# Ledger of designs, part 98: designed miniproteins, single chains, continued (5)

Each design is a single chain, and the fold is of that chain. pLDDT is the mean over its residues in the fold that is shown.

## One batch from the design tools (miniprotein)

Design m19402
Fold by ESMFold2-Fast:
Order: sequence, then structure tokens, then C-alpha cells
Structure m19402 (fold): chain A 111 residues (1-111)
Amino acid sequence: MEALEQAKRLIEGSSGEQITLEELKALVDRALEALRKMGVSDEAIEFFRKKAEELLKYVEENKIPVSRGDAIQALSLLAVEALRRDGITDREKLEEFLVQLLKALGAETVV
């Protein structure tokens, strides 16, 4: 399944305390900054940005209630697809990038 479609399905099932569209946009900006700091290519960053904007538009147009946790998970799915497109296919490297991204978004990795 395409990461954007998986992210949409995740947020459609979202429950709990809802974040504002402004807070969701702030999470997207933090994710973009984190990817840039991790040395991800401009092409992969642009791919992530476009997919995140599509997700934001979907949330806004359909008035989908989204929790902070589900927003972070959805953005993480989009980031992983962007990293894979950048040639980062090694599981250990993907996990390192995901941990840095989750930390930047204010989430701790809970097993």
C-alpha cells in the first residue's frame, strides 16, 4: 500500500484528543527541518513535503479529527517512504532516522 493511502487510513480511525490544523502544520514543518538536518536529499524532502501537503488537504477538506499520536505516525509513514526513495533501504538506518524524526516531533519511541 502507498504510504499516503496508509497514512489516510490511519488518521480516519483516529480517536482521542484532537490537535488543530495549525498544530498539524507545525508538526509537518518540524519533520521537514529534522529531515534536512539528517542530510536527506532535496528530492526526498520535496517528496515528503508534497505528500504531507496532500495529507493536510485531505484532513482539512474532510474535517477529519486527528490526534497528535496518529499525526506523528502518519508523518512517520510518509518520511519512511521519502527515505526509501532516497536510497535508504537498510532497516537499521531507517530506524535511526525514524527515532530522530520522532524525537523532533516530541514523541519518544515506545515499544
Scores: mean pLDDT 80

Design m19403
Fold by ESMFold2-Fast:
Structure m19403 (fold): chain A 55 residues (1-55)
Amino acid sequence: RPTREEVEARIARLEASPDPWLQGAARVARTMLDAGWPVEDVAEMIRQAEALLAA
């Protein structure tokens, strides 16, 4: 099970990426956490975004 700390660390890595699409995914993930989404759902969204954007 992903922890909130792990998800926040992953978001920080995406924000540090030079890729604007990964930065966009980080922004969506932060808004999901702020809106009270389960950590597992945010982690899944990040995984899907990375897979889709990296091809």
Scores: mean pLDDT 78

Design m19404
Fold by ESMFold2-Fast:
Structure m19404 (fold): chain A 55 residues (1-55)
Amino acid sequence: MTVEVKELPIEEAEKMILEQMRKDKAGEKVIEQWRKEFEEVRAAGKKTIKLSVSK
């Protein structure tokens, strides 16, 4: 089991998640919802997010 936990800047995490959502064909509404959630996290003063990546 190859799992790497990284703290990424919100901008990087947002980019990665949105790119993955597009690959999964999640639809524009879902992508916009994720963008709103990231904007809320920025407004709360957070600059990084912990993300688990399998490689």
Scores: mean pLDDT 72

Design m19405
Fold by ESMFold2-Fast:
Structure m19405 (fold): chain A 70 residues (1-70)
Amino acid sequence: MLTPEERAIVERGTAVGVQAYKEGASPMEAIERAKEVARELGREAGLTESAQERVAFIAGWNAGAAIEKL
C-alpha cells in the first residue's frame, strides 16, 4: 500500500501527465511525463529507488487510465 506521501506524489505525477495530454502530447508522451514527474518527486522526497519506481509506475498507469476515459 502507498504511504500518504507516495499517494500525493502519484496524484501530482498523474495530473501533470493528463495536463500534458490535454495540451497536445500523445498518450505515450503523457504517460512518460507522469512517470518522470513522479520519479523526480520521489527522489526529492528521499524515497528509496524501489519506491521511486513504484510511484512512477502507478502515476503512469493512472495517467493512461484517465486519458482513456477522456
Scores: mean pLDDT 88

Design m19406
Fold by ESMFold2-Fast:
Structure m19406 (fold): chain A 86 residues (1-86)
Amino acid sequence: SDEELEEIARLLKTLFFPHLSDEEVLARVKAADTDGDGKLSRAEFGRLLGLPEEVVEELFNRLDKDGDGYISLAELKEYYKELTQE
């Protein structure tokens, strides 16, 4: 849903793109989530972030807690909570 993608965009903006507008981050998330399921593959996540491949690999492995090869809204929320509660 748009609400779920907006929440993903907000978390990604906070974590990785504080310098981008909400609209820009949301557009990137929508472009990456081609299936509309609210999950990002490793390739989609890397393209969305635009970071070096080694950084994307390390970060993806930390975020993909269930090991399914995708990053979900729930995993992003958990990562954000860990950063704000530690």
Scores: mean pLDDT 73

Design m19407
Fold by ESMFold2-Fast:
Structure m19407 (fold): chain A 82 residues (1-82)
Amino acid sequence: SNEEMLERIEELLKRAEELIEKAKKENNLSLLVRGLVARSEAFLAKRILERNPDNEKAQRLAKENLENAEELIEETEKELKE
């Protein structure tokens, strides 16, 4: 549902902001760029979904942006723990 996608997007936005804050504290430009890209993808997903709640094509596009954000965040978080 759109509500479930929006909830996932809000969680991804929070996680992206945590990566951005960590990057700023560590002066890590690579991490900062990855966090900013992930935030951008999640924000685009939210914007598409909010503007086109009943459009199936828009919902698929929003899901793609959400999945791109999630993948980048998960890969980045994994690298930081290893």
Scores: mean pLDDT 86

Design m19408
Fold by ESMFold2-Fast:
Structure m19408 (fold): chain A 59 residues (1-59)
Amino acid sequence: SEADIEEVKAKYGESVLRIIASLLLQGKREEAAELMKKYNIPESVVKAVAEEIKKKIAG
């Protein structure tokens, strides 16, 4: 949900999540995976942030 997205942004840091999500959206999966490992961020969290970014760009 949207509330869950705001909670994960607060927990992991919005700037870091945006950088990793942007890499994933650009198809730079290996670079995104390295940053997820470095910051201990689950792939599900990054995918949720990437989907939010896509919706904001499309809408």
Scores: mean pLDDT 76

Design m19409
Fold by ESMFold2-Fast:
Structure m19409 (fold): chain A 57 residues (1-57)
Amino acid sequence: AAPVSRTVTVTLPDGAALGAAIRAYTAEAAAAGWTVTGVDVEGALGGPLTATITAVR
């Protein structure tokens, strides 16, 4: 079958929380048969951070 792509966006108050969420999502995605192919993080210094995670199955 052709690969299927999924993108998830997560916004959290700090980098530690965001890092933990990215790790948790990656583990859950792998358990569901998805491979994480990209993670982009953006945000302002001292503000909340947003991660855009791309996965393929």
Scores: mean pLDDT 79

Design m19410
Fold by ESMFold2-Fast:
Structure m19410 (fold): chain A 60 residues (1-60)
Amino acid sequence: DDDRQQVIDAARQFGREYGLSDDETQRVIDAGLTLLDAGVPLDEVIRGIRLASRHLAERR
């Protein structure tokens, strides 16, 4: 599914931009894919994973 690949690619890009660990990036991927599987629109999922990535970075 192209949407799943877009979520994975976006989460990896945000992980690089915010300096997340591999484990943190994987958690963001898992959360984004869970939302997508629940029927959340792709644009909302991408917005959510960007915010989650920023939030994880701010906790350090």
Scores: mean pLDDT 84

Design m19411
Fold by ESMFold2-Fast:
Structure m19411 (fold): chain A 87 residues (1-87)
Amino acid sequence: KEEEYKKKVIEFLQRDFGLSKEDAEKVIELFKKAGYTYEELYNMSRGEILELAFEKVPEAAKIISKYDPAAALMLIGREIEEELRKR
């Protein structure tokens, strides 16, 4: 039943983060490549998904940040920290 969890996670990403269907599918495939099952993602909270994206799947965090104000603020903060560390 992994395909049913996949559909539910895509719906969650669109509803709770405001992602397009195309970008929600890209995000879920990035999590899958990182070793997470659709069932595991389905059982995560909104905050757990954001934490996972920023800590372990940064490409997913960048996509989510195009749509979600909280994720966008976190991304900006991390980019500022990275620039400061390069100096």
Scores: mean pLDDT 81

Design m19412
Fold by ESMFold2-Fast:
Structure m19412 (fold): chain A 60 residues (1-60)
Amino acid sequence: MEEEDNERMLKTAREIKKQAEEAKDDPFEYDVYNALGLIILGVAKAEGDEETAREIEKIL
């Protein structure tokens, strides 16, 4: 995976985490954002980038 793609994934994971925190009062929206976080983690694992996957797990 390219370094630029790693930065994009980490930035997206942080944005999803922020949206999940803002949506705590809505269980449905909270679950949706947590599911999106797991999708990004799955993409990093599928690309074989263990370091980026670990950083995403720490953000989520």
Scores: mean pLDDT 77

Design m19413
Fold by ESMFold2-Fast:
Structure m19413 (fold): chain A 73 residues (1-73)
Amino acid sequence: KDEILKKLEELLEKAPSEELKKGLELLIELVKTHDKKTIRELLEMLGVKVSDEELDEIAKKLKDAVENGTRAS
């Protein structure tokens, strides 16, 4: 939803470090595309290794949250 994207873009403008900016850019792309590859790249930047099955679950929850405007549980 537009509110989430606007909030993320505002945080990107105010981000105090290049690392945080890069993370926010990936998160914005993720919200727009719901792409598993982008989710994986973001998690790997944070030092988190996930399986393809866990990645599918994360992508599904994020897509549902964006499309329904409801917080993922």
Scores: mean pLDDT 67

Design m19414
Fold by ESMFold2-Fast:
Structure m19414 (fold): chain A 78 residues (1-78)
Amino acid sequence: STAELIDRAIAVVEEDRKIILSNPSLSEEAKERLEKLFEETIARLERLRAEGGSPQEVLELAAETGKRLAELLKEAGL
């Protein structure tokens, strides 16, 4: 179901957050920007769950988040 897809997506985001934010080389500014992206992504996934979003919408959000994450990591020198 789409709800199960969203639950898995949230679990992946939470694990990525834990791994990435555990890097001691991240500046406080980089950590805050990354934390904001993870919080925003989880909130958007929770909204899709509440509003009955489609699998395509979940995958499109995952792709958008991955691109933004890559950009923030590049700015952080990672």
Scores: mean pLDDT 87

Design m19415
Fold by ESMFold2-Fast:
Structure m19415 (fold): chain A 110 residues (1-110)
Amino acid sequence: SMNYIKALLLLIAASGLVYTSIETLRNAPEKKDLIIHNIEEMIRVVKEAAELAKKEIPDKAEEIEKLEKEIIELAKKAIEAVKAGDIESAIEYLEKMLEKLKELGKILLE
């Protein structure tokens, strides 16, 4: 379905925003506002992807919602770490988000 394809493309976009945030933290950690903006945009994209995924695979709605909440919690922790200048913790939270995004993608591909 179109919603299924859109959910997959949104998860790819979210993963891209996470990778860009990690790269910016490594090369230009002073760009805090840009990094925070990209993480906030990623939260928006993940919420849209999860809503579409729940509509396409209602039998997995609870599992999708749990992963969505875990991703958003990690994103909020990453934003707090960026604000504190804790680059190492920010990258660790973003890497954990990539693993959760991968798990969400696997649910859609099964």
Scores: mean pLDDT 89

Design m19416
Fold by ESMFold2-Fast:
Structure m19416 (fold): chain A 66 residues (1-66)
Amino acid sequence: EVDRKLARGEISSEEDIELVLMSFDSDGDGTLSVSEVKNLQRYFKLEVNGELDEKTLQAIKKFYGS
């Protein structure tokens, strides 16, 4: 599950990244909506403002193995 992998910091493989993107991209079009950004911020325990701010982007990159 994507939530469990994010909590363990194991999101570093291509498969894990694809699972996260699939979880937040309901249509499979490869874009993130404001609601999907808020879900990511909840997983990372960040301020839930729906913006891809620097903190949110760094958290995503860190857990995606960057």
Scores: mean pLDDT 59

Design m19417
Fold by ESMFold2-Fast:
Structure m19417 (fold): chain A 68 residues (1-68)
Amino acid sequence: KPRLSEEELREVKDRIVDGVRDHAKRLNLSLEEQKELVKDAIDHVARHFNIPEELKKKLLEEALQQLE
């Protein structure tokens, strides 16, 4: 399986946050629903690329901060 760099993983995280915000605007999603979608997407990426838990936690924390 391909390995992503930490910078590539941050780019993926940014795209996840942008996608969730776009969905939230169209579907009138609550902040809690947005956080759940972000958590699920980050977990999926972490499982696919065998990302260490510490790095996954950091990416998730950054993503949640970006949701306002």
Scores: mean pLDDT 79

Design m19418
Fold by ESMFold2-Fast:
Structure m19418 (fold): chain A 76 residues (1-76)
Amino acid sequence: MTPELDELLAEASKQSKEVLKKYEELAKKTGKVREYATKATAESLRLIGLAIELALAKERKDEEAIAKAEKELAEL
Protein backbone atom coordinates (compact mmCIF):
# COMPACT_ATOMS: atom_id res chain seq x y z
CA MET A 1 0.00 0.00 0.00
CA THR A 2 1.07 3.62 -0.45
CA PRO A 3 2.10 5.48 2.74
CA GLU A 4 -0.83 7.87 2.24
CA LEU A 5 -3.33 4.99 2.13
CA ASP A 6 -1.82 3.43 5.27
CA GLU A 7 -2.08 6.74 7.19
CA LEU A 8 -5.67 7.37 6.06
CA LEU A 9 -6.75 3.81 6.94
CA ALA A 10 -5.14 4.13 10.40
CA GLU A 11 -6.93 7.47 10.96
CA ALA A 12 -10.26 6.05 9.73
CA SER A 13 -9.88 3.04 12.06
CA LYS A 14 -9.22 5.40 14.99
CA GLN A 15 -12.25 7.55 14.11
CA SER A 16 -14.41 4.40 13.71
CA LYS A 17 -13.46 3.31 17.25
CA GLU A 18 -14.46 6.76 18.57
CA VAL A 19 -17.81 6.56 16.72
CA LEU A 20 -18.46 3.12 18.26
CA LYS A 21 -17.68 4.45 21.77
CA LYS A 22 -20.00 7.47 21.33
CA TYR A 23 -22.90 5.28 20.19
CA GLU A 24 -22.21 2.86 23.07
CA GLU A 25 -22.70 5.76 25.52
CA LEU A 26 -25.90 6.85 23.73
CA ALA A 27 -27.20 3.26 23.86
CA LYS A 28 -26.59 3.19 27.64
CA LYS A 29 -28.51 6.46 28.10
CA THR A 30 -31.49 5.58 25.85
CA GLY A 31 -31.62 1.76 26.01
CA LYS A 32 -31.79 1.62 22.18
CA VAL A 33 -28.75 -0.65 21.95
CA ARG A 34 -29.57 -2.32 18.60
CA GLU A 35 -30.49 0.94 16.84
CA TYR A 36 -27.25 2.70 17.80
CA ALA A 37 -25.12 -0.41 17.13
CA THR A 38 -26.49 -0.49 13.56
CA LYS A 39 -25.79 3.24 13.08
CA ALA A 40 -22.26 2.96 14.51
CA THR A 41 -21.40 0.03 12.20
CA ALA A 42 -22.74 1.81 9.09
CA GLU A 43 -20.87 5.07 9.87
CA SER A 44 -17.62 3.19 10.66
CA LEU A 45 -17.73 1.31 7.34
CA ARG A 46 -18.45 4.55 5.46
CA LEU A 47 -15.48 6.29 7.16
CA ILE A 48 -13.15 3.48 6.00
CA GLY A 49 -14.60 3.57 2.47
CA LEU A 50 -14.21 7.35 2.20
CA ALA A 51 -10.62 7.15 3.51
CA ILE A 52 -9.77 4.66 0.72
CA GLU A 53 -11.48 6.91 -1.88
CA LEU A 54 -9.52 9.94 -0.60
CA ALA A 55 -6.20 8.03 -0.73
CA LEU A 56 -6.86 6.88 -4.30
CA ALA A 57 -7.91 10.41 -5.34
CA LYS A 58 -4.70 11.86 -3.84
CA GLU A 59 -2.63 9.22 -5.67
CA ARG A 60 -4.32 10.26 -8.96
CA LYS A 61 -4.02 13.99 -8.02
CA ASP A 62 -7.75 14.35 -8.77
CA GLU A 63 -8.57 17.63 -7.01
CA GLU A 64 -12.35 17.29 -7.51
CA ALA A 65 -12.41 13.73 -6.08
CA ILE A 66 -10.22 14.84 -3.13
CA ALA A 67 -12.58 17.75 -2.32
CA LYS A 68 -15.66 15.49 -2.59
CA ALA A 69 -14.20 12.79 -0.30
CA GLU A 70 -13.04 15.38 2.28
CA LYS A 71 -16.50 17.00 2.29
CA GLU A 72 -18.25 13.64 2.79
CA LEU A 73 -15.84 12.73 5.63
CA ALA A 74 -16.57 16.08 7.33
CA GLU A 75 -20.35 15.45 7.06
CA LEU A 76 -20.10 12.14 9.00
Scores: mean pLDDT 73

Design m19419
Fold by ESMFold2-Fast:
Structure m19419 (fold): chain A 68 residues (1-68)
Amino acid sequence: SSKAQQYADKIKKKVEAGDYEGAEKVLDEMVKDGLLTESSAKVLGRLAREGTDGDSIQQAVLNVAKQN
């Protein structure tokens, strides 16, 4: 969805900047908007902190959101 794409793009930019707290806040907004479960957001936030690159985390966010 266009909304999921906009969030995934924001998360990519936060991760590229090393702003993992900012990325987690965007993931929390996706949970609030019904695009992710809390469990999925925690897993994605952990992947970002463990050194997943911005392109890979963007794709992971989109793939998980499509399965909700």
Scores: mean pLDDT 86

Design m19420
Fold by ESMFold2-Fast:
Structure m19420 (fold): chain A 115 residues (1-115)
Amino acid sequence: SDVDRAQTFRQRVMQLLDDTTVRVLQAVRDGDVDGARQIFLDTARQIRRLGREAGIPTDFIERLHSAVLDTGNEVLAIMEDPSLSTDEKAARVARLLDRTRETIQQMMDDLIAQL
């Protein structure tokens, strides 16, 4: 059913975001700005692929894609801030990623409630 496909998509996206958080926080600790950028680009690409495979509306997939890339840009800005220690960068990035996860979870829950 459409609900079952959307629920599977939701579970895969949330797992992907959790995996992305672990990898991004490691890149922050390593000072690997290019690695962090690549992680967000890969995550955004995977969301598009998973959404298309699940038959999710294109406009919804593009909103998720934009949310991930916008979060990536904010993470890169935090990583490039010379006034912040590595621990302060990691803490700010962790809070930002948690807020993005909550926003995407709410978007997914709202989509499923409409099916």
Scores: mean pLDDT 92

Design m19421
Fold by ESMFold2-Fast:
Structure m19421 (fold): chain A 55 residues (1-55)
Amino acid sequence: MTKIYFNNEEVIVETTGKAVITTKDGKIEIEEGTVKIKREDVLDIEGDIESVEYL
């Protein structure tokens, strides 16, 4: 389960299963937890995406 929250400045990814975030500087792999990344740096998010919410 992966939940994505975003606004104009940040993307917040919360996962209880594996998620991969592709950024301009490389890939970030998360197995469980929460990460915040500048929205301009995020190219792609891969995982079992349950929800995407604009804050």
Scores: mean pLDDT 83

Design m19422
Fold by ESMFold2-Fast:
Structure m19422 (fold): chain A 94 residues (1-94)
Amino acid sequence: SSKKLAGYAALAGTMILSGNTDIAEAAVKQFLKEAGIPEQPGLLEVVKTLLSELVTGKITSENQAISFLETQGVSASLAQKIASAIFEAEKASK
């Protein structure tokens, strides 16, 4: 659900900012699971980096997030699914 996605995204972002890497990674895993996205090697680190870039304002749009994920080796379909889930969560977290 969008509320659960928002909760996990917010937890991951907060823990990244505070340097709690283990909790941030666990939150990203729960986010991917709730979004129905299968875990694959390197994906947690890529999504963690994306959330950091979103929190710092370096990435501000869904299209920028998709482009970032694709440059990190994520497939176009998976990149769209991840970015859509993150931006849906952002809208729900208002």
Scores: mean pLDDT 78

Design m19423
Fold by ESMFold2-Fast:
Structure m19423 (fold): chain A 90 residues (1-90)
Amino acid sequence: MLLELNDNLQELFEETLGDSRRVLSFEELRRRFEEMLIKLGLARRLPDGSLYIGVTNRVIRPDASTEEVKEAIEEVVKIVMRKEVEIKEV
């Protein structure tokens, strides 16, 4: 389970963030990140549409600001991947 989780986290990083030089729209980045966390069992969709992230014990509301979502993604990647990631909008 833990080894499989680590492999899936590498895939999450590659699908969500891509190459470190690749720019994604923030909406696309958010969507991919949320979908991958749910697939990995690290997050679940609540009945109100919010996303609960178990590893950070954080709730992301559907109306969450871009900054709140960025902070949540960076925190999850830091904790789960043990890598520091900075997400920049262009």
Scores: mean pLDDT 64

Design m19424
Fold by ESMFold2-Fast:
Structure m19424 (fold): chain A 80 residues (1-80)
Amino acid sequence: SVEEEFAAELRRRVGEFQTLLAKYLETRDRSYLDQAQRVLDETQALFDRNRDQLSDTLRQQAETFIRDGRAALELLEKQL
């Protein structure tokens, strides 16, 4: 189903985002922050496309990930 596919993809993207932040913290290479931002932007686009077909719970999970991810990137950029 669209919901099951979205849930699996969201889970994958959360993991990818976390891996990119870990790589940034180890290397201090800004390209990992740029890649993390792309993950969030692509997740937002995927969410917007599928919004009407998602449960309230899954919608909230996606919104929380995008919001918290953006806040984390802003905080890390401020420390540069």
Scores: mean pLDDT 89

Design m19425
Fold by ESMFold2-Fast:
Structure m19425 (fold): chain A 89 residues (1-89)
Amino acid sequence: DDIIRQTQRTIQHLQDSIDSGGSSIYEAGDHMGDVSNLISTYSTDPTIRRLVSNGQGHVVNAMRNSGDTGITSLRNARDHFQQVQNQLS
């Protein structure tokens, strides 16, 4: 129930941060909330759990960095959640 929707929401938030010119502290907090929700509620597959955990690491890196480095970390997080979506399709 809703794991695909939560994954799509996480991807959209990450994409919005990329498109707006990079990570902000406030936006990164929202992405962490989305990641935590996916880990705690919806993932029962070890591959999905690993991808979500890796994505969380990239979101943390985005919170600690700005400009190009922060944007690169957001893109890495988005790519991990796109892989989660592909596993669910």
Scores: mean pLDDT 72

Design m19426
Fold by ESMFold2-Fast:
Structure m19426 (fold): chain A 66 residues (1-66)
Amino acid sequence: MTEEELKKLFEKYSKNGEIDYKEFIKLLKEEFGLSEEEAREIFKKYSKNGKIDYEEFVKALKDIEA
């Protein structure tokens, strides 16, 4: 995924510059076909204060693409 695609994806699911738990799980299920359990494990690894900012979002998606 390109940096431009990452930015567009983040903007689609983010609110006030962060993605909350519900929207992040939805993103991973809809865009990447992950199970709810797989999406939860990724959220646990990269979330700060129950949300994911753009920096942590980029890290999470790079790990998914590996």
Scores: mean pLDDT 82

Design m19427
Fold by ESMFold2-Fast:
Structure m19427 (fold): chain A 84 residues (1-84)
Amino acid sequence: SAAAARRAAVRAEYGDAVDAKAKELVDKISKTVPLTDAQKKKLYEALRETLLSLLGTPGLSKDRAFKLVEKIAPTILELVLKNS
């Protein structure tokens, strides 16, 4: 599908940067919020999926996607905490 092809292209272009940014945000949040290893993994996966989705958005730059994920990271954290 076009959506699957777009996700594959985003992963090929930005995969390492996405993984690094998701890890950076998990590490930063873990300094202020006590998280279990399971919660850290869920948060990492949620942030990674959100970044890949944002980067797959036409016209959205990498820098803007990274700023947007930083702004919504607290909301993603709340969802992880409620579902863990």
Scores: mean pLDDT 83

Design m19428
Fold by ESMFold2-Fast:
Structure m19428 (fold): chain A 68 residues (1-68)
Amino acid sequence: MEEEKEAEERTEEVIEKMREIAESSGPQAARWAGEEAARGFEKENPELAPKVRERLEKEAQRLEEEWA
């Protein structure tokens, strides 16, 4: 539970950075940043990585739709 909370907080920080990147550099750059962060989570916590990756992918999709 504690480790999942910490992973969620870090995921929220990545999502916030992705939004800032999308605003300054476009949604494609934000998607790239999200994919890099997801790869980092896979190395640190493979058990939690699928959930984190899915959340970051959904945010990338949302940003692409918002900027379309």
Scores: mean pLDDT 77

Design m19429
Fold by ESMFold2-Fast:
Structure m19429 (fold): chain A 116 residues (1-116)
Amino acid sequence: DKYLELLKKLIFFDEDGDGKITLEELKKAAKELGINLSDEEIEEILKTLDVDGDGVISAEDLAHLLFHIFDVDEDGKISKEELLEKIPELENYLDLIPGEEMDEEQFIEFVKKLMS
């Protein structure tokens, strides 16, 4: 799924280190991944992810969406094993993962650290 691959990439793609992704940064990430999305499709993705309506995707917006996608058993937690299965690149950031499982609040803080 090109959409999910884009979302996973965005947690590692922050040129400014401010924990926010602009429309232009989102377009750049899609191009770097070779994702053939129109400008209108990218704008709709940003609009969908921009829960606060400020015109940018925050680390909190991304973490909230990713957590709900990965929390398939709906127990309100994501295990370290599930996270590494979904995003294998996180093997390089194991020291930042707080124990064997994370709730949504812990996952938001984790994503903020990755995007800083």
Scores: mean pLDDT 72

Design m19430
Fold by ESMFold2-Fast:
Structure m19430 (fold): chain A 89 residues (1-89)
Amino acid sequence: MEKEKLARLAAGTIGHAASLLYEKGYKEQADELFKLAEEVRQGNIEAAEKAVETLRKMAEQLKGKDPSLAEVLRRHAEGVEEAVKEMKK
């Protein structure tokens, strides 16, 4: 898969997770993830790695309050991390 296509897929995944967080009232975290998604769309691998860390942290924080949302965020983090691994090849 081409690096630019992987970057767009990762950015889309981060943006979707940000939208879910925004709907649940986590607006500050959502805004941060939307900014990271834009940087990732431009090919910034470091921004993608920061997004993975943020998504994993949010999943851990939410696992007791909203296990379904936490699982979705964990899966989104895994998807972004896999894209980052492929982009580094």
Scores: mean pLDDT 85

Design m19431
Fold by ESMFold2-Fast:
Structure m19431 (fold): chain A 66 residues (1-66)
Amino acid sequence: EKEERLIEYLRKVGEAIQAGNLDEAKKILVEFAKEFGLSEEVIQEIENAKTKDELIKALVKAVNEY
C-alpha cells in the first residue's frame, strides 16, 4: 500500500539522519520522490540540501506533494 511504502521511506531517512549520514538520507529521499512521481523542483531541493535542516524542509515538501 502507498502509505506503508511512505512509512518505510520515512523510517530509512530517519535512520540515515540519526546516523549523521546526510548523503544516504538524500539518496533515499530522491528514490522516494522518483518512485512517487514528485516534481523536479522537489528532487532538486533534496539534491541541493547541504544541512540536516535543509533536508528536513525538502522532506516536508516531498511528503506534502506526495
Scores: mean pLDDT 80

Design m19432
Fold by ESMFold2-Fast:
Order: C-alpha cells, then structure tokens, then sequence
Structure m19432 (fold): chain A 79 residues (1-79)
C-alpha cells in the first residue's frame, strides 16, 4: 500500500515535472515531511517512510539541501 502510493506519487511528479516550479516542489517537500512526522507519531512507519522518501525526492528537485537533509532524518527515525 505505502510503496504503491509512493510509486504513483513519483510517477505523477515525473509526468508533470516541467510544469512544477521550485517553489511548488519545495512546498510539496515540506508537506511530505510534515505527513511523515505525523505518521511516525501515529505508529504508521510504512506511510512515514513513503512520505519521507517523497520529501527527499521533491526537495532534491527543488534544489533545497536543507529539506533533503530534514527528510533523510525523518526517514532514519521511521526505519
């Protein structure tokens, strides 16, 4: 379930990459990180891992190293 959601999200991002601004990608990364932290608090580590990975991907596309580092820390907490 969580892995399939991540695959669908990544495919949608790749399909729409040229239409997404850096600011939009940064916002997506911030939202993904917040959702990952929420799922850690709820004990849903599979969903937390999926959103943390989405945060790394969108943060990387945005060129925001700080968001990528934050998402990686959340991923480590969920693993």
Amino acid sequence: MAEEMLKEALAALDANRDSLSRDQLRGMAEQAIRLARKYIEEGDYDMAIAYAKLGIYTGTLAGDDELVEEAKKVLEEAE
Scores: mean pLDDT 81

Design m19433
Fold by ESMFold2-Fast:
Structure m19433 (fold): chain A 75 residues (1-75)
Amino acid sequence: APSPEEIRAAIRARLDDLDARVPSMSYDEFLAAMGEFQRQLAAAVAQLSPEQAAALLREAEARVRQIIEKFKASL
């Protein structure tokens, strides 16, 4: 099973990939990518302790907000 560190690193890598790709995404591609990310985040959170999950969710929420604003700026 992956360690909590590996799980967090995987989510951060997915956020980095999403951030890099959003300026070139269509609206439909953006919605699909966001849905896939939310599914992956939920699976990650289910594998972590409540404290680790809360910390990851706060980090992911802040980064997702920045990614949404970046996408809006590309429209």
Scores: mean pLDDT 87

Design m19434
Fold by ESMFold2-Fast:
Structure m19434 (fold): chain A 75 residues (1-75)
Amino acid sequence: SEEDLKTLLEATKAANTSKDRTKEEILEKFRKALGSKDPIVEALARMALSVELIRAKNEKDEETVEALKKVMGLL
């Protein structure tokens, strides 16, 4: 839905502009987008989380890597 897509866009923007990318507000928005009934929004959320995970790994931001893996169900 448009509302779920907006939630995903807000999460992505906040992750890119925040000093604390593991902030619970950001992680909750990603969880909500990932749980969307719209399969397109779910797919976009999975892609966005994968991009953020790669970015965090490249930056050696272990705290963000761990938090994102938990959101994605990899821990």
Scores: mean pLDDT 77

Design m19435
Fold by ESMFold2-Fast:
Structure m19435 (fold): chain A 82 residues (1-82)
Amino acid sequence: GLAEYAERETARALALLDEAKRLIEEGRFDEALQVAEQALSPQQLAELREALEKGDAARALEILDRRKAELVTNLQRALSLG
């Protein structure tokens, strides 16, 4: 059903964001951008790219953590409304 689809897509996105965080911590910024592209909005992807171009790993991790929190909150809201 729709709930199972939303949960699976959220889990996939969270896994991609966790992989991107690991790649950033390893200094693998180009690979982190490729992985994160599938889990971020266009605006969030642009913010991540700018942070990584500046070498601001702390800002990049903040962007990914904010997206993870947003995805979890959105899933919980969707499940409580359906």
Scores: mean pLDDT 85

Design m19436
Fold by ESMFold2-Fast:
Structure m19436 (fold): chain A 80 residues (1-80)
Amino acid sequence: SSELEESYNYLISKLDDYIDFAKKKNDDEAAKKLEELKKEADKIYNDKSLSEKEKLLKLSEIYKEALEIYNEVIEKSLKE
C-alpha cells in the first residue's frame, strides 16, 4: 500500500542520513550496524510471506533501533 511504501521510503532515507552521519563522525561500528538494519528493512519490505501489517510493525522496530544508534553517535560526538 502507499502507507507501507511511504514508511519504507522514509525509513531508508533516515538510515542513509544516519549512516552518513556515523561515517562523518568516524563511528565505524555504528555505521555497520545501521547498514545491517538497512539490509534487514529491504528484506522485510520485499518479503512476500509477510502481511502489510507485519511489515509495518517490523519496519517500525528497525526505525526505533536506528534512532537509538543515531542518538548514541550524537552523544559521543558532543563529549569530544
Scores: mean pLDDT 88

Design m19437
Fold by ESMFold2-Fast:
Structure m19437 (fold): chain A 132 residues (1-132)
Amino acid sequence: DPAEQLRQADLERLLSVLESLEEAKELLRERRENEDMEIARAFLDTLIRLSEESEENRQALMFAAAVIKIADVSVLELLGFLRLEFPEVAARLERELEARFAEEVANATRYPGLSPVEEVLADEIRRKREQE
């Protein structure tokens, strides 16, 4: 599939900005300490944990770390990128976070096109903007 080959080539180039899995894990741990919202911290912690389970999950962690290294992205944007490149890993992350943060999900503002986890993250971004 030409589209899959192109996507794989772009992914391999992006992953080349990382020297090791350990560098990727360190980048996510550092990002976690700078997150104010517990669901965002749990997202990063879950991605690190999942990286130990399979090569695909490991590649998803490497991809997330590469995106964080090259760009100042929110966890909301990072989840969107993971859904495009690693949809099964993103779906598992969202299921675990929805179960763990059921009250926050129930109380979140509804945004058309966003998942329940994305709605919680979007409310956090909006709240920070209102404090400026």
Scores: mean pLDDT 80

